Designed miniproteins, single chains, continued (2). Designs and how they scored, part 28

Each design is a single chain, and the fold is of that chain. pLDDT is the mean over its residues in the fold that is shown.

## One batch from the design tools (miniprotein)

Design m4944
Fold by ESMFold2-Fast:
Structure m4944 (fold): chain A 94 residues (1-94)
Amino acid sequence: SEEEKKEDLIKVLEEIAKLAKKAGDEDTAEQLEHEIELLKEGRRTVEQGELFLIQVYVAAKKLNPELAKEIGKLLEKYFERYPDSPNRPLFEAL
């Protein structure tokens, strides 16, 4: 369901925010926390949240490869559960 997908996306965003903080990337953690708030308030769609996560992943691949590896694993699990997500092909192309 849309709500189940949203809840799972929020959990992924929360986990990545914790990983970003642990890696010392406070700016990325703050952006992720803001996106979580917008999703919880209904000011972001699930598709917008997925796209934001993919953008964070792409940035991490250039700036922090270890963080990118962990983000990639979380995104793989998310899109395996939601294979019909419109952003899955974009993620798979990376």
Scores: mean pLDDT 87

Design m4945
Fold by ESMFold2-Fast:
Structure m4945 (fold): chain A 81 residues (1-81)
Amino acid sequence: MEEEIKRLEEAIRLAERELDELIASAPEEHRAALEEIRREFRRVAEEVRELLKEGKIEEAGELLLKAAARVAERIAEILAS
């Protein structure tokens, strides 16, 4: 499960970086909404890291996947506006 832990940690770091870059390049009218999404993702990322520390790799992966899908959907809605 070491490889799975590494991949989940990398996925979190990449998602955080992508959100930061998206916010930096977004129109001012969308920044507040995108920052809200980033704040929510940070909370989920913290929960994922807690699960990883407890050895709950499967639960951590499921939570991250669900969060990533929700973030992607919300970003698409904002940018389509």
Scores: mean pLDDT 81

Design m4946
Fold by ESMFold2-Fast:
Structure m4946 (fold): chain A 64 residues (1-64)
Amino acid sequence: GIDETVLRVAAAEIARASGLSVEEVEEMIRRYLETGDESDLRRLAELSGLSEEVLRAALEKSRL
């Protein structure tokens, strides 16, 4: 499953950096975790200014 607390914290941080809504970022993260779609990871990296590697590591913690 997905740790909803970790997901919400990650989504809030990316939303703050990107100017998107928390709900929109949560949807992108959930889609990436369910499908492994690298395009969602790349979009999140572009919007947040974080590297894809750093984001992947942070988002994988949401699966615990």
Scores: mean pLDDT 78

Design m4947
Fold by ESMFold2-Fast:
Structure m4947 (fold): chain A 105 residues (1-105)
Amino acid sequence: MEEEIERLVKEMGSPDVEKARQAAERLIELAKESSPETQKRAGDLVEELAEKSTDPEIRAILYETAARVYDIAAEKSTDPEEKEEFRKKANELERKAMQIRQRLA
């Protein structure tokens, strides 16, 4: 599972937008079946990749994906403090994605 997450995150760094989207969809599917700990790690890895990426379209996809993964983690977490931190992180990443999308339009 962790090796698959790392592989998908690496594929999302592709300059091919369609490949990045396909990898993102797969990562979201995998995240839905994973523990909150694994979801947090996946979200962190995608966010880290977004910070290193220079292509605005890829960066937007990466932030959108990380936000979605953190939303899933918030839904699955039973700890109120952890749930709130995941939701806060998801909202932050979603805002970053929206800002990039607005500049691309």
Scores: mean pLDDT 83

Design m4948
Fold by ESMFold2-Fast:
Structure m4948 (fold): chain A 85 residues (1-85)
Amino acid sequence: SRPVDAYIFYYSRKGDYEKAAESLIDTYLEGKKNGDQQTIDETLRLIELSSKPLAEAIRKVMKERNIKDKEIEEAIDKALKRQKE
């Protein structure tokens, strides 16, 4: 497992969802900057599998940073739908 995955898991377990959300967003944006498609795909998958509090925290951090990204928004929507069904 990669170190960033362990940090995301740790913050989520502690209820520090905003820190977990920031780590996911920063990892995704760095992957896009570097053209690292594996990091982009793995980060989007983690967002799609996120809990409702984490998905809501990701949406909040995106709004606070004024970041608009269709792939992250679609991943959040998938996470929220998964939690309702």
Scores: mean pLDDT 77

Design m4949
Fold by ESMFold2-Fast:
Structure m4949 (fold): chain A 76 residues (1-76)
Amino acid sequence: YKASAWNEGGVGYIRIEGADLGEAARFAAEAAERYGVPATAGVKDGVGYITLLGADEEQAKAVAKEAAKALGGEFV
């Protein structure tokens, strides 16, 4: 697992290589509860994606770091 995060246009994005939809959805739900923002999850080609509407870069990076730690991967 490799997790990365960025912010663009007031949206926090998280990418987790090796994550499935269930793993991405779990971290999206946890982030939505923690930050009070709408979150969506998806998967494509063995990569989990999370979108956090209204999350800043620090919040997106915190979610990616937590996902990396929980999945035994790295934050890049």
Scores: mean pLDDT 86

Design m4950
Fold by ESMFold2-Fast:
Structure m4950 (fold): chain A 80 residues (1-80)
Amino acid sequence: SPRVEEFRKRLEEAKTEEEFKEIVKEEAERGVKEKDLDFLTELTHLSLEIARERNVSIDVLQEVMRYLKEAIERLREELE
């Protein structure tokens, strides 16, 4: 997906952990708004992969993963 590839690029180009966190949150909210559960799942996998490659702090990684999990759970509840 071009959207998933652009998200990967944005995370790889993030200059700070704050920017990384904001990118993930912005794309997660977009995924929820568009009701795209598959996209949110892909975001979760890519965020974890790139955070590990870039040695993002465990605190930021935990916050980002929690946010994505909550976004996915909110969307699943909305779709029921």
Scores: mean pLDDT 84

Design m4951
Fold by ESMFold2-Fast:
Structure m4951 (fold): chain A 109 residues (1-109)
Amino acid sequence: GPVFEATEVSAAGGRQEVLFKGELNGEKVYVVLVTTGSTDEAQLRAEAERALEKGIEYAKKNKESGTVIGLAVGADGRVAMAEAKIENGKVVERSEIRLLTADEAAARL
């Protein structure tokens, strides 16, 4: 399976955010995972977007190439996910935000 290393960790209030760096199917992958006390769909989507933006910032600052995945996990275990493809620190593709089960999100990782 893919091996991810936690690169950055931050926690404030009831919100935790972790940036993972790894490789999936031969491609570099950066995952920003946010856990939140919310079950509101709009808040989960907003957290996934913020997670994606943080991962994109990291890739840009480090001139990295690969896939960036932003994930937000709600208090009910529902996951919001967004993806971007980065080449030499530039965003070349960006997905829409999707609501997924934990199993569906894990299958992407």
Scores: mean pLDDT 77

Design m4952
Fold by ESMFold2-Fast:
Structure m4952 (fold): chain A 62 residues (1-62)
Amino acid sequence: SPLDQAKQVAQDLVKKYGLPDSVVDDGMQFAQGWKNGMKLPDEYLPPLVEMYLYTEALIQKR
């Protein structure tokens, strides 16, 4: 499902970029909030999570 795909993407990116495990839940909450606010279908959850995690990875480079 898109929700399970979003969770997997979050876990993979957290591991790849050495981010804290808490960022998985933060990314999922961000994606759910954006999806619900904009009334988007669940298939947008994985790309929204990916966008959040890449942004966090960029911030952590500082």
Scores: mean pLDDT 80

Design m4953
Fold by ESMFold2-Fast:
Structure m4953 (fold): chain A 85 residues (1-85)
Amino acid sequence: KEFLDTLIAELESFIEAVEKATDPEEIRRIANALITFLKAASEKYPELKEKFDEFISKIQEAVERNDKEGIIEVLKELIEFLKSK
């Protein structure tokens, strides 16, 4: 229970950071930090690795498109998935 709440809080912080970002380079840096965070979370929670790999791919695609709103939507989908556990 506590570890999922911590993961959700961290992901909500990434949403806030992306929303506050004013240029594409800052968004890219935040996205790279998020991908690193999700890879680390996959090592701690191997049962979630397949889902985290799926979301990492979606985030990378949104970054390549310079799609700030797409990154936020992917994060919201991940948070809803985690809340369902």
Scores: mean pLDDT 83

Design m4954
Fold by ESMFold2-Fast:
Structure m4954 (fold): chain A 89 residues (1-89)
Amino acid sequence: EELIKETERAIEETEALVRRLEGSHPDLAARIRKVIEEARKNLEKAKELQSTDPEKAKEYYLESLFLAGTAVLAAAVAEVIDRKEREKK
């Protein structure tokens, strides 16, 4: 499914950003990882339901994509704030 691929991509991108944040903001990195873990759990539920209830499976995919997107945005915003602080001192 298209939603599965989008969710997997979002998770991979977030993991890359989190690895970068680990050096400067380990606490924030840990919090973002928790959101990623929840996104993965919803993705697993979606796969589980795909055979029995494809419409419900789509809802779980959308929820996992939303969570993954939230984690990506949080990581990106944190990076922008960190850069601005470094530039302005």
Scores: mean pLDDT 75

Design m4955
Fold by ESMFold2-Fast:
Structure m4955 (fold): chain A 92 residues (1-92)
Amino acid sequence: MRVSLTLVVDGKPLMGVRSGPASREELEAAFQEAIKLAQDYGLKTVTLRLFAPTRELAEEAAKILVELAQKRGLKVSAEVEGTEATITIELP
């Protein structure tokens, strides 16, 4: 099943990315694109909205995104609500 990842700024999506079924490599690519786009636009905060076909996939994808942000030394918080997750990342 696919996971949808969207970069949200001021309540409006700037970018929508589709990843495969919670694969780490696909989520890493989407994460890198979202961070680059945020840096290009001079954003201090990145909000990633994640929609998954199941709650379990939403939880797994959120964990991967949190791990990726932490590995880069970024402040991150995540909230999972049913089949949707919101990940907030603070840029330096």
Scores: mean pLDDT 73

Design m4956
Fold by ESMFold2-Fast:
Structure m4956 (fold): chain A 55 residues (1-55)
Amino acid sequence: ASLEELKEELRYIIEKEKAKLTDLLKDYKDVAPNLVETFGEDTTLEEALLAILNS
């Protein structure tokens, strides 16, 4: 999948099921390294979600 498709899917999942977002990000590390890097290990799920929504 493309990065653009990933962002759209992430937005939908964020609004519906936050837990699935973590699993989705792990599956897309190879195709969306910049998003994975943005989340980092010190970034909370809420902060990561807000970063995507505000980008």
Scores: mean pLDDT 60

Design m4957
Fold by ESMFold2-Fast:
Structure m4957 (fold): chain A 120 residues (1-120)
Amino acid sequence: SEEEIEKLKNIKDDLEILIEKIELIIKNIDKYSKEELISAVESLTKRILESLDEGIKIAKEKGDEESKKKLEELKKKVEELSKKALEAIKNGDLEKAKAYLKEIIKVLKEIIEIVEEMIE
């Protein structure tokens, strides 16, 4: 439906904004307190997972089993990488935290490609 295409376009736009926000955190990671970094990563993770859940729902409603499966696998990767990033921040390992955040950006780019295929 046109409404589903609009939602998918909004998911893509939101994920692109989230990539920019993560890149900004990586650039300025040493300027944040631990509490600020934890809050930022938790907030970003929540928004990513909400976008993924909407994308999964649309794939399911359309009978797009391939996109649904791929998005569910990427959701698990985001959850794992976010947990590892938070553990690294709590341990004061900012280089390791940056590495996990960069891996989250790669996963978000893969999600965007799947969402673009669902729009086409």
Scores: mean pLDDT 91

Design m4958
Fold by ESMFold2-Fast:
Structure m4958 (fold): chain A 59 residues (1-59)
Amino acid sequence: DLIVDSGQTAADLARRWGRDDLAQRLDDAIANGDVAALVAELQEVGRWLKARLQVAPEP
């Protein structure tokens, strides 16, 4: 399931960057099968990550 796999990757990235709140929301959406919420969170992660990549990410 491409959407679920993307959600898991996004949740891992969110945790790595200290966005535990976002990672929790992604985990909850995956666990509940809420595709609409998952898609919305993935869009937010993509926008946030793109902005972060324009400022050197901390290791």
Scores: mean pLDDT 70

Design m4959
Fold by ESMFold2-Fast:
Order: structure tokens, then sequence, then C-alpha cells
Structure m4959 (fold): chain A 83 residues (1-83)
């Protein structure tokens, strides 16, 4: 349902914010700022999709958010491997 999709997106945003805080502790500042800008952009698309009841936009944004989360996890892992 639309409500379940919105709930899934909000959970992914919470996870992305937590990963961004972890990245901020270990990754270069320029990398963290780039990830933060991408997250802000996706949150804007979520706002638009919810306001317009656009499920296709929200599903596309969810996929982009999942890709951003994977990138954040890779950045954190690479930073930890560099020690």
Amino acid sequence: SFDELVQQIQQQIQQANQLLKEADKVAPVETVLRLQVQLISLQGEVYLGVRTQDEALLRATLQQLQQLIQEMQQVIQQAKNSQ
C-alpha cells in the first residue's frame, strides 16, 4: 500500500542518517558532505512524492535511497580498512 511504501522509505531515511553519522567519524569531510547532499536531495523527492501521491516516484526514490545506503556502507568499510 501507499502507507507501507512511505513507512519503508522513512525507515530507510532513518538508517541513512545513522550511517551518515558513522561515516562522519571515519571518512573524509568532502565524502561525508557529498553523501549528505545526496540524502537531502532524496528527502526532497520523498516530500514531492508524498504530496503528489506519486507511487512511481516514491518507488524510484526508494531504489536510489537503497543505493545511497549501500554506498554509505562501502565508504564506512573502506575508511575502517584504511585504519
Scores: mean pLDDT 89

Design m4960
Fold by ESMFold2-Fast:
Structure m4960 (fold): chain A 66 residues (1-66)
Amino acid sequence: GKIIITTTSEGEIVLADGSILPKGGVLEFPAEETTVRQQGDLIVVRDAKGRLLAFAGASGVEVRYV
């Protein structure tokens, strides 16, 4: 399975290296190796070892499991 995170019109995703994926951006992660959790107003994406992959404002993104 896959986890797909899509930015909305005003949303952005911040990657672990500090780069920003702006509005209209899409990230895809393997569902077997990735966890997505809501922490306050943030959606936080981590790998199987618990390391940060990306985060975004919860109101600015859509998360889908495919």
Scores: mean pLDDT 80

Design m4961
Fold by ESMFold2-Fast:
Structure m4961 (fold): chain A 111 residues (1-111)
Amino acid sequence: SELKEQIRKVAEEEWLARLASDPTSPEFQAKLAAEAARLAQLSARLAATMSDEEIRERAEEIHELLKEDPLIALLRAAADFYEKLGRREEALEEYRRIVAYYELLKEKIAA
């Protein structure tokens, strides 16, 4: 419960920092590119270590914990959209992105 509350606070701080950022700045663009690359690497690692069912269950748990997070909300909505279209692999990629983002937030707390 305490760790979950700390993760929520870090997620809120990340979004506040993002909203305060100049989206045209080279530094902001470089940060977004680096974060995207790290999330892609984490997502690939999760695909190698967790089953499809484990990823889905974990993503749902994370969505409930961070339901107010705009990125989690967007990724969950994208997963639902792909599920409705029968595009199972694309839905699974969005679930892996949710889990990867959560792992990144945990690392920030542990550091």
Scores: mean pLDDT 78

Design m4962
Fold by ESMFold2-Fast:
Structure m4962 (fold): chain A 100 residues (1-100)
Amino acid sequence: MEKEKELEKLLREADEHEGRALAYITQANSALAEDPEKGKEKAKELYRQAVEHFRRAIELYDKAIELAKDNPELVAELQQRRDYFRELAKKAEEMIKKLE
């Protein structure tokens, strides 16, 4: 029960960081769509904020995976979701580089 409650807390915190990261991505995309030239600096900052939140979610997932080691099926699900956040962070970092 205590291990399960700690796991739930980590996953809840990771979900909060995911939500914030996705909100920043949406705002960055909107800034570029409204004015591609004037929106560049705002979009870069918003993508940087998204990357930071994805990194926090990944750290929380690494902790969750460690707690879940006795459950291989759960570990596989958590690893898949962590890897998805790694891909989203990479795409956001690539967008920052394109706007430099």
Scores: mean pLDDT 87

Design m4963
Fold by ESMFold2-Fast:
Structure m4963 (fold): chain A 95 residues (1-95)
Amino acid sequence: AAAAEEARRAALSADPEAALAALRAETLRLLPTLPEEAVKAGLLDPEEAEWAEVAARYVIINPGVDVLQEADDAIENRDEAKIEAMRAEIAAAEA
């Protein structure tokens, strides 16, 4: 959206730190919806999309390169036990 991009550029000129913090928050908010868009694009099956959403939420609460790899491996190997462990951590973090 051009209007949103112009607003972000204006905010960056006025307060770069606040604008970057807002952009980061927006990115983290949108990240869990990416698997749904991938299913609509035909890149993921609905089951894989559910797993990818769990993995994305897990990465948000546990940021790190090793956590990204761990989540990717769980989806690729269809490790249901690992996905359930991720769900449990997400539930605990959101409680």
Scores: mean pLDDT 64

Design m4964
Fold by ESMFold2-Fast:
Structure m4964 (fold): chain A 66 residues (1-66)
Amino acid sequence: SSELEKEAQEMGKEIVEILKKTKDPKIIEKLNEAGSLLSEALVTGDMSKLKKAKELLEEAKKEAEK
């Protein structure tokens, strides 16, 4: 779906922006896992992986912002 591709592209941009600003290895690990799940969701269409990627991204955002 084009909607899935658009959402994944936006999430990918957000991951890259946080990675540029953080040096915390725990946050980097969560963002890398979110990126892997996003890639898998795009290839397989598995929405549960997209949901997990969103959860990890939100956790990483909270930790990066405090």
Scores: mean pLDDT 82

Design m4965
Fold by ESMFold2-Fast:
Structure m4965 (fold): chain A 78 residues (1-78)
Amino acid sequence: SAAKEALAARARELLERAVAASPEQAEGYSVLLHIELTEAGVDPEAAARVASAVHEAAMAGPRLREQALALLEEVVRA
């Protein structure tokens, strides 16, 4: 659906901002992602897993970005 595509695009934007940000700012982007996914009707546990993966990717650098992106796409399109 168009709504799921828009949500996926927004979630990818927040992932990229988190990875590019300082550790302090990255936490804010992961929290915002959790809120936006939950408000869009994503299961709270699934939203928390995506937010956690985004935070881990931001802290560990590009090695975990691809895994976080894959989880994000799976959860949004579920």
Scores: mean pLDDT 81

Design m4966
Fold by ESMFold2-Fast:
Structure m4966 (fold): chain A 85 residues (1-85)
Amino acid sequence: SSIEQQVQQLIQQLRDDVDKFRDFSKTASNDEKLKAYSDFVKRLNQILDELEELMKQLSDEQRLQAEQRVGEVLLDFTDLMLDTF
């Protein structure tokens, strides 16, 4: 796969993880939500580290577009956390 495709796949994985947490949080207890949040943050940090390394190999235009898409997912996650806790 191209570097751009790998970046897109990682961003999609982040979106899927946010959606999974959103669905889980609708019925989960507070303790279950805190555990899921901890696990999510660990996966988020790993994916962000991988994205940082891959994005260094993109053109400036592609990198800015990827940064914008990542920012959108992180804003959605932040809104979800404010609604959840």
Scores: mean pLDDT 86

Design m4967
Fold by ESMFold2-Fast:
Structure m4967 (fold): chain A 89 residues (1-89)
Amino acid sequence: VTVAEVKEWLQKAAEGFNSDDFEVVAKGIGGTLRLIGDAYEAAQDEAAALALAAALREAAAEISDPHAQAAARAAIAVIEARLGRELPL
């Protein structure tokens, strides 16, 4: 997973949750679920989990949107749960 891919999914989450269009909202939910799924898979390897958490923080910092920030935090929380420790946001 690359920073560019993570940024794309966070952008879709932001667009979805800021829209009154049900189709756009559904795509935003799909983007958030994809990030959570990627976080769950990455958490099988600590190095991969830490790399994904760093990419999530970097991508989220470039997107000034509260829903994108919430999606990134949710994905990081999944990584933290699998590793059994808290990571910096």
Scores: mean pLDDT 70

Design m4968
Fold by ESMFold2-Fast:
Structure m4968 (fold): chain A 80 residues (1-80)
Amino acid sequence: MLTKDEIIEELERMKKKVEKIREESKDEEVKELLDYFIERLDELIQEIKKSENIELVQELYEEAKILFEKLKEYVEKVEK
């Protein structure tokens, strides 16, 4: 099981990857989707920082990973 600090670090890494994809994208609709995801990740990171429940933190991290993989697959399909 990852620690809370490790989960925060991984989410911040995901956010940076999404920000990079956004900077490299030429599609305005993709940029809007990526902006939404970045905002959602930032809110999640802030909620995790405030939480003392590691089980909840782990659940939120698993949800974020699933969403990130779906987003990455979508972007790869659109930006080819």
Scores: mean pLDDT 77

Design m4969
Fold by ESMFold2-Fast:
Order: C-alpha cells, then sequence, then structure tokens
Structure m4969 (fold): chain A 57 residues (1-57)
C-alpha cells in the first residue's frame, strides 16, 4: 500500500530528524557522546529501512 509506505517514510524522517538533533547536542558535550549517538542513529535508520523495504516487497 502506497499509504503504508508514505507513513513509514514520514515516521523515518521524523525519527532521523530528532536523532540528528540529539547527535548534534551530544557532540557539543564530547566527541565520544557524539559518536555513540551517531551509531544509535545509524542502527535505527537500518531497522526503519528494512521495515520500508518489507512494505515495498
Amino acid sequence: SDALIAQAEANKKAVVDAMTRKTEEALKESPEAGEAARKQLEKSEEVMDREIAAIRA
């Protein structure tokens, strides 16, 4: 369903935007905190991309 794909992509955008902001804040505290937040964002994005791919299949 195109509607399910659109919703999943919108959810991904919202999560990525929020986590990117959090990563920028963490980076201001320390490079290590920024790196940890960036890795968390990367893993969350991988999970969401797999979910979108499953809907598209």
Scores: mean pLDDT 84

Design m4970
Fold by ESMFold2-Fast:
Structure m4970 (fold): chain A 84 residues (1-84)
Amino acid sequence: MVDEVVEKALEELEKLEEIEEEIDREKLSEEAREVLEPGIEKAKERESTWNEEEKEIVKLVEKILRALAEGRKVSEIKEEVKKF
């Protein structure tokens, strides 16, 4: 299940990477947030059942959203997520 969250995040990052050159960073960050934030919200609803790995994955996705907002390249963020 937790691996499914990471895989979903990678799929969405891949889609964002395809449009990265076509849109503004602000719009890119907004689209990422709209796609990934619902997943984080659902995960937080089950916070009491999280193991250590699940906590780290939620933090990772939150870091991804922040990195996109700060202007980091999607390709760099995607490689970082793949190593998790």
Scores: mean pLDDT 69

Design m4971
Fold by ESMFold2-Fast:
Formats: sequence, structure tokens, C-alpha cells
Structure m4971 (fold): chain A 77 residues (1-77)
Amino acid sequence: SEEEAEAAFQLGLQAYSQRDYDGAIAAYQKALELGPPLLAEKAAMGLAIAYQEAGRPDLAVEAGKAFKQKFPDLPEP
């Protein structure tokens, strides 16, 4: 649901602020999967940044691809 996606996004922001990048990744992934386009775009951006901080830059690229797969007619985040 949108409420679950919003809650997951907020958890991602909180985890990121605490330098819990693995927790941020998990939360942003959930927000991307469940969220409407605008929230999913923000989640994909957060996911890419969290992957970079976790030392997984190759997976940061996959965050944009996951958004594009869910919303193929929208521009990439």
C-alpha cells in the first residue's frame, strides 16, 4: 500500500541518517516496490546512494533499472 511505502521510505531515511546502510537499502527497496511513481523515484535515488555508501556502486545502477522496470513510460530518476 502507499502507507506501507511511505513508512518504508521514512525508515530508509532514518536508517541512512544512523549510517545503517544495509537497513536503508532494505527499507528503500520496499518503498520502491510498493510506492506510487513519485515516492518510488525518491526511494530509487535513496537506494542508489545507500548502495554507494555500502561500497556497492554496481548495485546503485540497478536501483534506477528497478524503477524503470516498474514504470517503463516514465523518465529514469
Scores: mean pLDDT 83

Design m4972
Fold by ESMFold2-Fast:
Structure m4972 (fold): chain A 87 residues (1-87)
Amino acid sequence: SLEEARERLEKALQEYKDWVKKNFSPEEAEKVIKDLEQIVENALRTLEAHPDWSDEEIEAFVDNTIRNIKLYVENAKKFYELKKKKE
């Protein structure tokens, strides 16, 4: 359902915000968190724009969005670690 989709996205956002705060510097965390909030906001707008989607399509979209959030955070962490090694 749309309500379950919103709950899953909000829970994923809160979990990754917590992980980011523990694993990045304060300055890096602020930027990554803003990007995560924007990804989730865009996903919620997409769900609202598609009232024709089935529950299965909604779940697939949410699963893909959460996967993309995970990849984004992992790639951002690798990028910042490489930057620190170069300095």
Scores: mean pLDDT 85

Design m4973
Fold by ESMFold2-Fast:
Structure m4973 (fold): chain A 60 residues (1-60)
Amino acid sequence: SVEAKVQALLDVLKQRNLPKEEIEKFLEDLASAPTPEEQEQLIDSYLRKLDAERKAEREK
């Protein structure tokens, strides 16, 4: 569900200590998405991006 994915995303963002402005911008983009399916896709894409960045950090 969108709600569960939003909670998971927020937990990851807090752990990564990202700037509040970046978090706010993403939440605004998410709120502007026209369908729940599109909102879930945005969350999934962002989580994949964060995971890829973490993997790159581990490989260095």
Scores: mean pLDDT 73

Design m4974
Fold by ESMFold2-Fast:
Structure m4974 (fold): chain A 83 residues (1-83)
Amino acid sequence: MEKKKKLVLEALRNDISSPEIAKIAEELLKSPDPDVQVIAIMALLRFGGWSVEEAYELADKLPDEIAAEMAKIGIAVAHTTPR
């Protein structure tokens, strides 16, 4: 888990897209850890072809209120400064 989380974070930081990162993000989304779920949502929005609306809907379903807010803020920032 920790290694996969770091790989996705590095990909987001360096804007490096690969099929492996998208696959790892899908796997991270299944984690019960809300912080990991936030990272997965950001990566799927960036590299996985998800829409902003789909990302927001999933963020709303996160069990941790703080993680849900963090995901929504990240999605909003990515939407205004995409790429």
Scores: mean pLDDT 72

Design m4975
Fold by ESMFold2-Fast:
Structure m4975 (fold): chain A 84 residues (1-84)
Amino acid sequence: MYKITLSEEEIEKVLAVAESLPDPFDTSDEDIRERLLRNVDLMKKANGDREKFRELYEKEYGVKLPDKAFDVLYDRVSAMVEAL
């Protein structure tokens, strides 16, 4: 079970940004909401380290991302983290 360390205020800010992106997330979907908050929390734990975020993400989901897929993920998650 993943434990999100984001505050209630941070969660609300993340969801608002996710809904406002050019390709918005459906934050009414509980599974989508859980995954995006987890991804933001993992990026905050990486503390600006791109490769550490990749390592944390791949470990959490048990996957290995192609570089192009990771680049898209990083850009989308970074936009939400910058709102915090």
Scores: mean pLDDT 79

Design m4976
Fold by ESMFold2-Fast:
Structure m4976 (fold): chain A 68 residues (1-68)
Amino acid sequence: SGAEAAAKAEAYLAEAERAGAAGDLQTAHNFLMKAGGYATKALALGDEARGRALGARAHELSVRYGLP
């Protein structure tokens, strides 16, 4: 469901933020890619508000930690 996809994106964003803060940029990048994918899936499955917010959060974290 869209809610399940959004919950997975949120969990991966938390992992990305922890890895980024620790300086593990490769792990942060990997979790951000997963989070972005699940945020997009949440949008496609009808959880538009959370999907958009989670996508924006993933972008914010990529900028914060200098990730691609």
Scores: mean pLDDT 84

Design m4977
Fold by ESMFold2-Fast:
Structure m4977 (fold): chain A 87 residues (1-87)
Amino acid sequence: SLADLIAAIARAQGLPRVAEVLARVPDELAAATANGAGVAYRLALEGMPEEEAIRAGTEYGISLGVPEELAREGAEAGVRDGRELRA
């Protein structure tokens, strides 16, 4: 599935928490959810405060059609993966 493919790419890029979220996402939302998580991940790597990075990634996911709760889960996963890599 598209979700499985994008989850595999996330794992290969060192984003295990993002991959876990993507593994349970419907295929039609997989790319949009991954993009929202990616925004949050990049902002966390750049040192943005956790709450601001989650907010930005969540808003971006919503702008791409992801339901708010799922967009927030993806953004939270992205921030956690980004913070772990920065530490």
Scores: mean pLDDT 87

Design m4978
Fold by ESMFold2-Fast:
Structure m4978 (fold): chain A 67 residues (1-67)
Amino acid sequence: SPLAALQAERDRLLAEIDSLMRKYNEELEKATPEQREKLLAEYSRKVGEMTARLAALDARIAALQAQ
């Protein structure tokens, strides 16, 4: 169903966010102060993109559930 497809996409996105957080923490442990600033900027950008996609998916799920 369309709802199940959107829920599966949401689950995949949440797993991707979790993976990004794990990778960021690993890189941060090895980072110099200069690398930390760059990592924070890259992480913030990627999290922002994923959060926007999550919001769009949540809106689509809500619209389908209202039917």
Scores: mean pLDDT 85

